# Ledger of designs, part 97: designed miniproteins, single chains, continued (3)

Each design is a single chain, and the fold is of that chain. pLDDT is the mean over its residues in the fold that is shown.

## One batch from the design tools (miniprotein)

Design m11368
Fold by ESMFold2-Fast:
Structure m11368 (fold): chain A 68 residues (1-68)
Amino acid sequence: SALEERGLEAARLVEELMARGASVEEAFEAARERFPLSEEALEAAREAARELREIGDEIDELIARGEL
């Protein structure tokens, strides 16, 4: 479906932005702005962004603590 295609493109953009050094939150915000999603998809993206923010914070702590 068009929503699935947009979701895939949004996910690719998130991966690309994070590979370039963007934070999880910044990457998801940019994807949401560039790929306008339905209310259902926006809510799912919001929940995913919250979960990824928590993971990103944990990764950042690991980097600060001794990996980089």
Scores: mean pLDDT 67

Design m11369
Fold by ESMFold2-Fast:
Structure m11369 (fold): chain A 93 residues (1-93)
Amino acid sequence: MAEALVKGAEKAKEAAKEGASEEMVGELRAAKELLEELLKNRDAPPSRLAALETAAALHIIGAVTSAKLGKPADKEEAVKLAEEVKELAEKLA
């Protein structure tokens, strides 16, 4: 359900405030693109919608997990991306 994606995105936003990596930014961009695709294709078969939602959830988890790994990124950009992901997830509820 969309509630889990919203909670995941909020957790990513809080993690980004403490530290952001280029990998975190990449994961958040991937999640955003997948959620935008899901919102455009709501009439798709349930199996396809579930696959897109699962992929987005995994990228959100990846963003939280990778926040402090590798090359530092702009915290403000990561926070903005996490907020955009949260807003898209809320539209699925």
Scores: mean pLDDT 83

Design m11370
Fold by ESMFold2-Fast:
Parts: sequence; C-alpha cells; structure tokens
Structure m11370 (fold): chain A 64 residues (1-64)
Amino acid sequence: SVRDKVEELVRRLTEGLSPEQQQQVRDAVDQLMTDLEARKVPDDEALEIVSRSLEHMRRHFLQR
C-alpha cells in the first residue's frame, strides 16, 4: 500500500536523526497522509508530495 511505501521512505530518510526528530517527522507525515487521503489525492502524487516534504524536513534537521 502507499502507507507501506511511505513508512519505508520515512525510515530511510530519517536515518541519522535523533529519536525525537524521527517522531516529529513521523507525526508530520501521518498528518500529511491523512490530509492527502481526505482530499483523495492519487497514490503516486501523494508519494511524491511526501517524498519532497521528507527531503525538506531532513535538510532542516541536518543543517550544520
């Protein structure tokens, strides 16, 4: 399912973050997925939106 693909993507892209940061990302992604599902966004588009959001969040947390 798209939720399984999102969970794998979250696991991979949050590697190296603290447990607290990982939880913040998981909470944010869960809210985003709930919103996308409510708006009936197609699975492929939802996955791309989540991927871009995760990359943005990762860059924010990994800034030196």
Scores: mean pLDDT 79

Design m11371
Fold by ESMFold2-Fast:
Structure m11371 (fold): chain A 89 residues (1-89)
Amino acid sequence: SSMEKELKEAVEEANKKMLEAAKDREKGLEIGRETWKKLTEVRTKYDPKGKEKMEESKKAAEYTAEKLREIGETTATKVIEESRERLER
């Protein structure tokens, strides 16, 4: 599906940018905000008049954002350590 593809691409780009900014919390937060806006725009683009489908897509994106945040909180130190290793390579 085109919407799923665009959502995955946006998340993948955000991950790449966050990896580059792993040592900069402020940039990480900004990337998160930009990514959320892009995800919202994609959902609106593919379901502008389908309120129920829009809500379903929003819930899926909210679930994804919550999981990313949970992983960030529970694995923050490990992610930072892994990102440091990759950035030094």
Scores: mean pLDDT 62

Design m11372
Fold by ESMFold2-Fast:
Structure m11372 (fold): chain A 80 residues (1-80)
Amino acid sequence: MEKIKELLEKLKKVLSPEIVELLEEAVKYLENKDLRKAVELIKKALQLLEDNYKDNLEIQKLFEEFMNEMGEFANKLIAS
């Protein structure tokens, strides 16, 4: 979770507030084990990211790292 929050702080500096709010809510739902709502919010954020940042490789790479950490945390919750 610490790494997810670190990556979220980096994303907050480069993404629009609308996308940031969706990601913050997704992290909160993931912490509460509500995987369905977390995934729904991530899908909305991903759509906005593709619409507004499709050609920004640096933002895409940072978001991919964030998604990988979110997925790893979710897998640990399922395994528990």
Scores: mean pLDDT 80

Design m11373
Fold by ESMFold2-Fast:
Structure m11373 (fold): chain A 60 residues (1-60)
Amino acid sequence: SAAAEEAAQERKLAGVLRGLREAAANNDLVGMEAGVREAEEHLPPELAAKVREEYERLLA
């Protein structure tokens, strides 16, 4: 169902963002890049764009 798909995407987005922030806290650029790639491979473009935006914000 659409609701189940949205919930799965929401959980995936939350997990990717958590991993991205954790990698940033550890100054792990490779881990941050892996998080962006994970989002681009497994999330819709709109949600992957949010992950890339967070990535860019964390590097600023």
Scores: mean pLDDT 85

Design m11374
Fold by ESMFold2-Fast:
Structure m11374 (fold): chain A 65 residues (1-65)
Amino acid sequence: MQERVSIYSAFAITLIAETGEKVKMEVNGITIEADAVETAEQLKEAVNKAAEGLDKGEKKIVVKT
């Protein structure tokens, strides 16, 4: 369920926090798309919401604020 998504979420948060830009990556066959945000904390909230709503076996995780 959400545990698997949490790992990919950590990657998205780390990359955007370091670059401050929109990121798109693929990890273990799962596509992760995250838009640029003002802070990593906003990313954490968006990721948690996406995980709760989109963790039902989807192969794509979209993080947005």
Scores: mean pLDDT 56

Design m11375
Fold by ESMFold2-Fast:
Structure m11375 (fold): chain A 88 residues (1-88)
Amino acid sequence: GAMKEKLIETLSKTAGEDGYLYGKLQGLSDEDAQKISEKAGKAVGEEARKLAEEGASLKEIMQKGLEVGLKTIEETVKKIKEEIEKKK
């Protein structure tokens, strides 16, 4: 329904914005912060849509979206930092 579509869009956008901000706060370049943003937004959007299609409640979609967002941001930041260390 329209409300679930709005929730998916909001969760995806917020995860992307959070990923960008966190990347910048970690001292990463704009390019790397954008990569975190894109990966977090996509991962959250895909998971939230899958849950919505499976008939999950708004609360379940929101909770799982937030969990996936945080995990994706943390994992992507870690990978970028490891690649930077390897190139130095």
Scores: mean pLDDT 87

Design m11376
Fold by ESMFold2-Fast:
Structure m11376 (fold): chain A 67 residues (1-67)
Amino acid sequence: AAEELGEKAVKAILEGNLSLGASYFTASMLLAAEEEDYELLERIKERVAKALEEAGLTEDAQKLRES
């Protein structure tokens, strides 16, 4: 499900695997968008943005929040 993919994206980002994290994030966003669950979309975006901040990627986190 989208939530599971979002959690995998967060884990990959915190592990330092940004390409894998981006792949899981894209899949989670696409799946949530198919369901038109905009609340879930925002929750996934915020969790990933926080993971990026924790990894020291504050500029990437800010760009994501502004998207």
Scores: mean pLDDT 81

Design m11377
Fold by ESMFold2-Fast:
Structure m11377 (fold): chain A 56 residues (1-56)
Amino acid sequence: AAEDERRRAEVRKLAEEWRKKYGLSFAPAPTDAQGRVLDPERVREALERNEAALKA
């Protein structure tokens, strides 16, 4: 419960900060359509990959 809420908030913050910084729409969705937390490691890896591509 608490851990699930924390992870959900964390990935949401990362996606929001990333969009504000780069203004791009190819950032991965932090949750599915039902608002369930996706695998946070997958979301993090996708964000890192997209960010690295932008910086390269």
Scores: mean pLDDT 60

Design m11378
Fold by ESMFold2-Fast:
Structure m11378 (fold): chain A 77 residues (1-77)
Amino acid sequence: SSKLAELQKKLAEKQAEADELAARLAELERRLEEMRRNREEVSEEEIREVEDGRIEAAAALIKAAVEITVLKNEIAK
């Protein structure tokens, strides 16, 4: 059915979004580690901005994971 195809497309799009968020989270975690290793050349404000971005990316990834689960359940019906 066309509805199943639409749900599968939405699932693929959400999985791609989750993959991008996971990659961004990994990059922010890597940057945060590098910044903490070079603390004398990095302000506490700059570290906080990267940490805030990491927290936001982690929250968005959790939300995407929930939405993926909902879509998988809808497809299974």
Scores: mean pLDDT 86

Design m11379
Fold by ESMFold2-Fast:
Structure m11379 (fold): chain A 63 residues (1-63)
Amino acid sequence: MKEYEVTVTTPKSQYQAGMDAVAAKLKELEKEFEKVEIKSLRVTDGADPDQVTITVKAIAKEK
């Protein structure tokens, strides 16, 4: 098993696009690994108040 952290920083006005980008990265991992389990999803304020950072922790099982 391998642990992965997917991080996407996006403007608050583009929050939906940021979530879509995270989902796309997770789908790419699911294609390479037998199973991917999401352990946590965090949305935090970025260094810039107009930005948010979306962090997803996942465990990927190798085939």
Scores: mean pLDDT 77

Design m11380
Fold by ESMFold2-Fast:
Order: structure tokens, then C-alpha cells, then sequence
Structure m11380 (fold): chain A 85 residues (1-85)
């Protein structure tokens, strides 16, 4: 595979965070179906970002920062999904 840039990993994480925020807004509005859809989309993007990071040629410092962000967003998706039970 071609090496993935740090910018591509960041773009996936930015998209994941946007979906988490939209899911949280939908949950607050009582739109549980939209909330589920947004958290599922965010989860897929986090998995894609993790895979992209493993194939990235980014610096060790950039990889550490991106991994920390992946862990944070994964936890937020997990917490959001628990609220929808």
C-alpha cells in the first residue's frame, strides 16, 4: 500500500469527531435513530483512522498524538452508544 500521510489520518479523525458531535446533538433532541447512525459512522471512521495510522510514515511524535486522539474518540463513541441502550 502507498504510505498514508498524517494529514489523511487527521481528516478521518476530524470526520469521526464531527459525527460524534452530531450524534450527541441528535441524542439530546430525542432522535435516537439518527444518534445511532452518527455514532456507528464515527466508529467506522475511528477504525479507518487506526488502520491508516498503522500504514502511516508520520513521525513518532505525530503517531503518538494521533493514537491518543484515536483512543479519545473511540471512548466517546463507546460512551455515546451506551446511552442509546
Amino acid sequence: MKPVSAAEVQALLDAAEANIEEGERAYEAGDLKTAVSKYVAAGILVVAARYALSNSDASADDKAALQARIDELEARVREGMKKLD
Scores: mean pLDDT 85

Design m11381
Fold by ESMFold2-Fast:
Structure m11381 (fold): chain A 71 residues (1-71)
Amino acid sequence: MEEGRKELRKKLAELTKQLIEAVKNGDFDKAEELRQQAIKEIEELAKKYNLPDLGKRQIEGLEKTFEELKK
């Protein structure tokens, strides 16, 4: 429970940092690839820890962050 949530949060933070860096560097193709990879990795972790609702919320958060970065 706590461990699974902590791992999902850490993974989300790590992947979000990579996504932000790619966008800031103007590498939008890389940013899209990282976004797709992040969704897959979060979904795999959510399945591993049986936390599908948390996984969905984190993917939604990642998508919102990506939209904000397009500003």
Scores: mean pLDDT 78

Design m11382
Fold by ESMFold2-Fast:
Structure m11382 (fold): chain A 66 residues (1-66)
Amino acid sequence: GAEALRRRALALIEEGIRRRDVELIQRGAVLLSIAGDLEAAQRIGEAIRREDFEEIRRVVEELKAR
């Protein structure tokens, strides 16, 4: 279901942040969009383009707080 995809997406994004691996972060953002978190996926995609890892962390923490 969507919640399982969201959990996997967040895990991939957090791993990508730890490894500085933008490919993993992008894969996680795709899973977020499939799970229906379109706004969060867009924000992460834009943050990747700007190399703004702090914004990516913020989006992850906001989603975890829901």
Scores: mean pLDDT 86

Design m11383
Fold by ESMFold2-Fast:
Structure m11383 (fold): chain A 66 residues (1-66)
Amino acid sequence: MDAEPKTEEQKKALAEATDKLTKLKAEGRLSSAEMFKLTQELMKKYNLSPDDGMTVLANALKEVKK
């Protein structure tokens, strides 16, 4: 995808999102609700825009799903 993480905050958010999504998948608890909640938490923690938060989530999901 053309929208790569460009800031250190976005890179940290991507790493944290990938880790948390991997854990949710391993627990059998990966759902749209959990993904939405995670995106909101990352946006607040790393001060990301909604667009950047969704980009981080999409990239993290690709890493988890291959």
Scores: mean pLDDT 75

Design m11384
Fold by ESMFold2-Fast:
Parts: C-alpha cells; structure tokens; sequence
Structure m11384 (fold): chain A 81 residues (1-81)
C-alpha cells in the first residue's frame, strides 16, 4: 500500500539520519531516531520481538556511525515487510 511504502521510506531516512548523528558523536540523537524507527515498525504490524531486535540494530548502526550496518538494518526491515 502507499501508506506502507511511505512509512518504509521514512524508516530508511531515519536509519540514515541515525548513522549520520553517530558519525558526529550525537549518540542521544541516534538513540531518539532509533526509537522513532521502532515506533514506525510497530505501526507497520511487526511483532514486539522484531521491533526490539530491529530497534537495537538501528541503535548499533547509529552508535558506531557505520553506514554498512545501517544498510543491513534497512535490508532486514524490507525483508520482514
């Protein structure tokens, strides 16, 4: 659906922003962005277990500033949707 596609696009943007925040040492912002990703994943109907695991993966990508970890998190999210 269009709503699902728009939420997925926003999730991708938020993951990339979390990685960018991490590169700048803004770990508080990276955490807030990861939590917002988790909220959107819950709205998309993922299980609480999957939401927790994926939020943690986005947070790790954010804390490390690792673009590759961020891309991996996005691909896992796409595969679950």
Amino acid sequence: SKEKEEKLKRIEELVRQAVEAGKKGDFEKAKELAEEVGRLLRELGLSEEDVEKLTAAVLEAGKTGDEKLGEQAIEIIKNLL
Scores: mean pLDDT 88

Design m11385
Fold by ESMFold2-Fast:
Structure m11385 (fold): chain A 100 residues (1-100)
Amino acid sequence: SKVEELVEKGREAIRNRDVEALYEQIKELIKLGAYDEAAELAIEALEAGLPLPPQEIIDAFRAESARGGSKEVNRFDMLVGPYELKEAIERALERRLAEL
């Protein structure tokens, strides 16, 4: 299916650490209403140490979670907070180092 093809491309992007290709696949999955598959890819990417998805993707998953969500959407909503905090700390440290 189209969903399966996008998931396979997303996993290849994670393997290649191709952030732009990954988020494009996630956006296409969201457009198709495949929120569970999109959220699973986003979680796999975070676990692989890739950057946070753009805020628009995070907001889309949070909105879907608020409507009842799905297994992986609700799991993403529970897990994303610690990653957002980590990224904020890393950005704050980079700014502090640039001032030295």
Scores: mean pLDDT 85

Design m11386
Fold by ESMFold2-Fast:
Structure m11386 (fold): chain A 79 residues (1-79)
Amino acid sequence: ALRERAEAFVARLQAEIDKDPDSAESQALYRAVTAPQQVLARGLETGDRELEERGLRELARLLGVPVAAVRELVREELA
């Protein structure tokens, strides 16, 4: 369910970018997705728990899932 939603979201985003990767709209979509990922990565790298939680919440909003689900997915990826 969560993984399927994430994969569907990524596939849809990629399809939109592939239509015109050089457009302002595609660039805006790319930035909207990468900004929460960068916030989360920075929080994890620096040990800043507030920044980590903020990144998780922003990703949860993008995917339309609970923060706990995103946290579990991130934990699995980090092993």
Scores: mean pLDDT 70

Design m11387
Fold by ESMFold2-Fast:
Structure m11387 (fold): chain A 74 residues (1-74)
Amino acid sequence: MLSLSEQEELALQQLQALVKEAEELSKTMSPDEVIKKFKERAEELISSIEDPRIKAFARAFADWVLKEFEEEQK
């Protein structure tokens, strides 16, 4: 098993911060607006990542979070 690199840890921390921001926004915004805002911010973060492997990891994590949001909106 490969250990997480410092770059992967930083990307994870930034993505987790975006999730926390989305949770706070959900108190004042509609679910559709929260999802849209999260997508915009996640794409901005992913675009700033130069390493293709870290970029793929960040994209997979963001896709997983979006799937969880969709499943909660039964």
Scores: mean pLDDT 75

Design m11388
Fold by ESMFold2-Fast:
Formats: structure tokens, C-alpha cells, sequence
Structure m11388 (fold): chain A 100 residues (1-100)
């Protein structure tokens, strides 16, 4: 089951990077920004059982800040926060892979 979850996360990570690159090229694309939010939320739900309480709380806070930035029209802030979320999720996945 953990190997199947890691494969799904890897696929979603690729999709998240593609959406983030699209958003960097067109920072006014609210549809792409919201699609990235839903994708990051799905990745967090899949990672949730494997995260420490501190890691989960930090990622949840960043995801809330990403959503708030979109609603405020702060697309530069949204992109910066999304980059931090992706980076921290990659760190978490690497730690899971080392223990599997």
C-alpha cells in the first residue's frame, strides 16, 4: 500500500509542478491557481498518515495561506507559498522513501 501511495504522490507532484509552471507564466490565471490548490490538498491528504503532527500543522497552515493569497489576488504570494509547499512535501516524501 505504501508503494502505491508513493506512486500516486509522484504522479500528483508532476502535475503540481506543471500547474505551478503554468501559473508562473500566467499569474492572472485564477483557474490554474485553484486547480493547484485542490491538487496540493489531495497530496496533503495522501501524506497525512506519514507526517509528524508538526509537519502536518505546518503544511496545513501553508495551504490555508496559499488559498488566502489567491482570494486576496496576491498571485506573487500564492506562487511563493506553493513553491514552499512543494519543497516541504518533497522533503517529507524523501524521508518516507528512506524508511520504506
Amino acid sequence: SIMEILKEISKLHGEAVELLNELIENPEDLETARRLYELLKKMLELLKPYLSKEELEQLQKLLEEYGAAIEAGDMEGAIRIALEIIDKMNEAVSKIQEKA
Scores: mean pLDDT 87

Design m11389
Fold by ESMFold2-Fast:
Structure m11389 (fold): chain A 65 residues (1-65)
Amino acid sequence: EQELSLKIVAYALRAIGAILDGDLETARKDVEELKKLSEQETDPASRKEVENIIKNLEKLIEEAE
């Protein structure tokens, strides 16, 4: 659980940094990894939080492209 949470945070932060740097390819790959990690999250509330993060990141990537 804690290891999964740390990976989710790490990928989310890296994706944000990539978006800010204009590296949308890296951001998209990090979002893809977040989707895989969200499927491993068994707590429904935590999963919804990660899904919201993914949606926000995908929207930022689409608007930047």
Scores: mean pLDDT 80

Design m11390
Fold by ESMFold2-Fast:
Structure m11390 (fold): chain A 84 residues (1-84)
Amino acid sequence: MEIDPKEAKAVLYLAMGAFAFKQGDYEGAIEWYKKAADLAIESGNLDLVKRVIDGLKELAQKAPPDVAKRINETIKEIEEKVKQ
């Protein structure tokens, strides 16, 4: 079975987002997670979408309050896209 290239890329983008967050690049981290979510939605992999949302929730717990607010807004945006 060939791995869906979009799913593989989404997992890579999750790793890139986690790395950016560790470096203090909160804007880059949010952007990578948004790209991962878009690919997961396009691939129809709802488990992967949930993994992206759960990852963002963990980042929000560790982030400064202003960044946590932006992450929570991003989670809401992803959840709204999934409900389509």
Scores: mean pLDDT 84

Design m11391
Fold by ESMFold2-Fast:
Structure m11391 (fold): chain A 107 residues (1-107)
Amino acid sequence: SLEDKLNKIIELVEKIIEIAKRMKPYLSPEAQKKVDELISKLQELIDRMKNEKLTPEEALRLAKEILSLVQEILDIFEENIRPETLKDYQELKDLFLEISEILTELR
């Protein structure tokens, strides 16, 4: 159902936020600020998914925005690759792909 797919996206995004916060200390102060801004935007979007009765079209639009924001987080961590963050970076990539798959099912 649409509700089940939205709940799964929320769960995946909450895991992404947790991992991003764990990886954040390995970034420059400027990159940390960008990650904080992206996390804030992701939190706003999942709060909307939790609290609003969304149409399928609205859900797809929000999910696409989430995927774009997660891609920006991935790009920041990719540019700042470290041995200490490689495992968490791979987990972020896997979570991103899972959200992308759910979006394909919403089309």
Scores: mean pLDDT 87

Design m11392
Fold by ESMFold2-Fast:
Structure m11392 (fold): chain A 87 residues (1-87)
Amino acid sequence: SGLEELLELSRETKARLDKAKTEEEKMEIYLEFARRLKERFPDVPGIDELLERLEEAVKKKDFETAEKYLKEMVHRVLEQLEAERAA
């Protein structure tokens, strides 16, 4: 299921974040997670635009903004999965 896949990706990402020693490493992990969200959930509205904004934040080393956009991507994926389950 999509929810199971999202939870597995989230667990893997959390484990990597727990081992990360710098903000740069954490931003790279966020970017990888965001790219995987787009690849696995391409039909989520606005996901391409959110990934682009996250990539821009990473280039500027703006960790707070990168985290904000990543959380929005996860939220939209969850909304799409809930809508699919209700249909």
Scores: mean pLDDT 84

Design m11393
Fold by ESMFold2-Fast:
Structure m11393 (fold): chain A 56 residues (1-56)
Amino acid sequence: SANDEAKAVMDEARAAGLDEASLEAIERAGARGNSLHGEQGGADGARAGKEKVLAA
């Protein structure tokens, strides 16, 4: 479920037209969150990364 949520965040970012550098940043945020808090942290990290990119 958390992995599916992280994938959905990435799919939404691609659909929004974010470039590959932005997508890589979101993926790294998810990987960092996963490393610290497991799969739940991965989904939360990806969401936070996407919000940061879109807010810039």
Scores: mean pLDDT 75

Design m11394
Fold by ESMFold2-Fast:
Structure m11394 (fold): chain A 63 residues (1-63)
Amino acid sequence: MEEEMAEFTLKTAEEQVDKASKEELKLAEEGLKKWAQQAEEMGLKKVAEGYKKSAEIYAKKVA
């Protein structure tokens, strides 16, 4: 489950990064960073890693 969630989130980021505006990408980056922190607090380390990697994809597109 954790691995599936992390993989799904990463694939979604790869697909959406080409369709979203810079403002939407910035908002997604911020949201994913918050979700990563929450997942880490819950002990879901693989899910948190997935959210962090997804946030990096959005951040690279915005930069």
Scores: mean pLDDT 74

Design m11395
Fold by ESMFold2-Fast:
Structure m11395 (fold): chain A 80 residues (1-80)
Amino acid sequence: SVLDEIREVEAELAELGVQLQSASPEVQAQAREVQAETQARIKKIVEENNYDISNPEAQEKILEVARETLERVRELVAAA
């Protein structure tokens, strides 16, 4: 399910977050910025769907945001 895919992405992000704890302050600041942007985007999707995330279109948009965030965080870890 899309929700299972979102959970898988969240698990990978959690593992990368542990790796980022050993990164430079600059890389950690960039990671926090990416997380803040991601939270804002997800909040907007939820609000635009009147907090009803059972809509497949809303779930797909959330998954896309999660995947984009994962890719950006992977790049930060690779550059660190």
Scores: mean pLDDT 83

Design m11396
Fold by ESMFold2-Fast:
Structure m11396 (fold): chain A 91 residues (1-91)
Amino acid sequence: DDSLINELLALARDWGSLPKETLLTLLRMVLTDAKRNPKVSQEVVDILQQLYTDVELAKSGKEREDIMIQTIKDNKDLFVELMKALRAEAE
């Protein structure tokens, strides 16, 4: 789903440009929602948990942006799964 991946990549760029504390708060919210959603696989949760850790340990805004973009690019199917599950919950 190129449309959904393009939307996710735009989100990754926007979020990657945020202050570290704001980005970590948003990622924590997504991780919490993913853990609570029965349609989200453990593999998706594991990738989000790794993403949170990588962002927390990143030393620059550029590194955080690159991590956000690359994680989505490397795991397109899992992020499509996540977005579809979260959109279903947002009724």
Scores: mean pLDDT 82

Design m11397
Fold by ESMFold2-Fast:
Structure m11397 (fold): chain A 88 residues (1-88)
Amino acid sequence: SNLDINNALSEAVQKALETGGRASSTTSDGLKIEVELRRRGDEVTVTVKVYDKDGNLLFETSRTAPADPREVSDAVFSVVNETQKFLL
């Protein structure tokens, strides 16, 4: 369901932000959502990947932003929104 997808996406995002690294979640239908925050110098790249139940990559989006909390937050919002548009 759309709620299940949004809950899984929100969980992966929250865990990635808490660790400053990589986190994943799985929907009840077996979709795996992976979120990664990667810092290189003064930049952070936020990546979202969606896999099907068989491990095939269905969707990937990323955005690079300066390592400023507001700009990183905006990048996270952007990749989440693009992922929701693909899944919903």
Scores: mean pLDDT 84

Design m11398
Fold by ESMFold2-Fast:
Structure m11398 (fold): chain A 69 residues (1-69)
Amino acid sequence: SELEKKAEEYKKKAEDYRKSMQNHATALQTALANGDYATAGAHMRQFAEDAEKYNEYLGKAKKLEEELK
């Protein structure tokens, strides 16, 4: 159904943001190890923004999945 496809699209967007969060977390750790606090701060902010979007899209997907039961 179209709702199932939409739930899959939201899950894909959530997964894309989860991967982005993982990349920023890794870059944050590297920056901290190198004493590059400016770069660390930037990745920390981007991680927080990605986390917000991850929760948004994951929530939308779960809501549609519950409605399909």
Scores: mean pLDDT 88

Design m11399
Fold by ESMFold2-Fast:
Structure m11399 (fold): chain A 88 residues (1-88)
Amino acid sequence: SKKENRLKALAEASLTIHLMWARLEGDEKTVELLNRYLAEIDKAKTAEEVIKIMEQTIKELRKLKAPEHVIKEQEKLLKELKEEYSKA
């Protein structure tokens, strides 16, 4: 749906902003992780695939101790995407 596509785009934008900050700080592990997950999201063909990738991304960001505001934004977008997907 249009709303699912918008939520996907917002999730990608949020991670791209965090990637830029990680690059400026020299956080190579976060850069590698975010480059991989952004590529996976870009290749995802279904909302179900995007949901799975976002769940794994959030889990790995927590392991890397990413800023809470980054994790909270991803969790908010994931919740909204799951709600949209369940209505279809």
Scores: mean pLDDT 83

Design m11400
Fold by ESMFold2-Fast:
Structure m11400 (fold): chain A 62 residues (1-62)
Amino acid sequence: SMEETLEKALELARKLLKEGKSLDQAVQAIMDEFGLSPGAARFVASKAWEELRKESDDESIG
């Protein structure tokens, strides 16, 4: 499903950003791996970036 594809794309974006890749590199990787449009890939990469920023402030384990 498209939802499953977006979820996997988000996970890839988070991984790449954690590895120190740029947003543009994450967008390109998402487009290459999942065939998403530039707009959709940018949306996913931006969402991953915002989630990682928020997790750094409020990370809770258990």
Scores: mean pLDDT 78

Design m11401
Fold by ESMFold2-Fast:
Structure m11401 (fold): chain A 100 residues (1-100)
Amino acid sequence: SAEELAEKILELFEEMVKLALEDPDLSEEAKRELLRLLKEIKEYYQKFLEGKISLDEFKEKVKELLARAVRIVEEQSKNPAILNKVRLLAIEALGLLEEM
């Protein structure tokens, strides 16, 4: 279902943020921004489950938040393992959005 795909997207986003928070190259400001983006995606997920926003609105917001999170990590991380894993998680999340 769309709800099951949305839950999996949220889990991938949480994994990406958790991984980025372990990177010592990221500033405290960048880490706070990533936590804010995680809070925002959780709020939009809840609104989607409650029927307060459309599927299209949820998909567009997830694309926006995902792009912002990836950009923060790419601009500051010097760790190829973290960069590669973040990119992989983002690609997987975008693939799930296409299935919704």
Scores: mean pLDDT 90

Design m11402
Fold by ESMFold2-Fast:
Structure m11402 (fold): chain A 80 residues (1-80)
Amino acid sequence: SEELRERVRELLLRYQALLAEKPSMSLEEQITRLQELLAEIDRLLEELRAENAPQDVIDTVEAVRDSIQQQLQELQQQLS
């Protein structure tokens, strides 16, 4: 689906924008923004899998998901 490909592109751009903004955010703000993106990524991945999207696209989105999960773990440790 072209719509799904555009959503993947938009998500990647939003992730890059968030990474650029991170140095100006509080730890709590970073956690909230990453959790919101993670929820959107999980929904997008389910749609990509349902539509039998190319594995390369799924792998790219899963890599971003894994990066966000790792960042959340690190931030939660700093906040605790």
Scores: mean pLDDT 86

Design m11403
Fold by ESMFold2-Fast:
Structure m11403 (fold): chain A 106 residues (1-106)
Amino acid sequence: ALEEKIKEAAEQFAKDLGKVLKLSDEQTQVLQQGLVKIELEVKEILQKSSAEVAFNYRVKQEAKLLKSLNLTPEQKEKAVEFLSRTTYRGFSPDETYNLFKKELES
């Protein structure tokens, strides 16, 4: 099923990011659950709205998820760099990075 493939992809992505950030098992599980939820929500937004609206929503929700993980400043920086380079089709890594930093400062 498409939803099952989205879950598998989000789980793998969370494992890869968790390894880069050296997250605990609990932090990795929270990240996995959050990323699955965001991907399903983004899918619904893309069906009724633009890629730009979906992109802005994703950045905002992923920044909120990162805030919930109680990351160190170094882990937050690495997470923003990783997400900015890997998650967003058609958007610049620099623009994506700046949007994440703005949301994390809020």
Scores: mean pLDDT 78

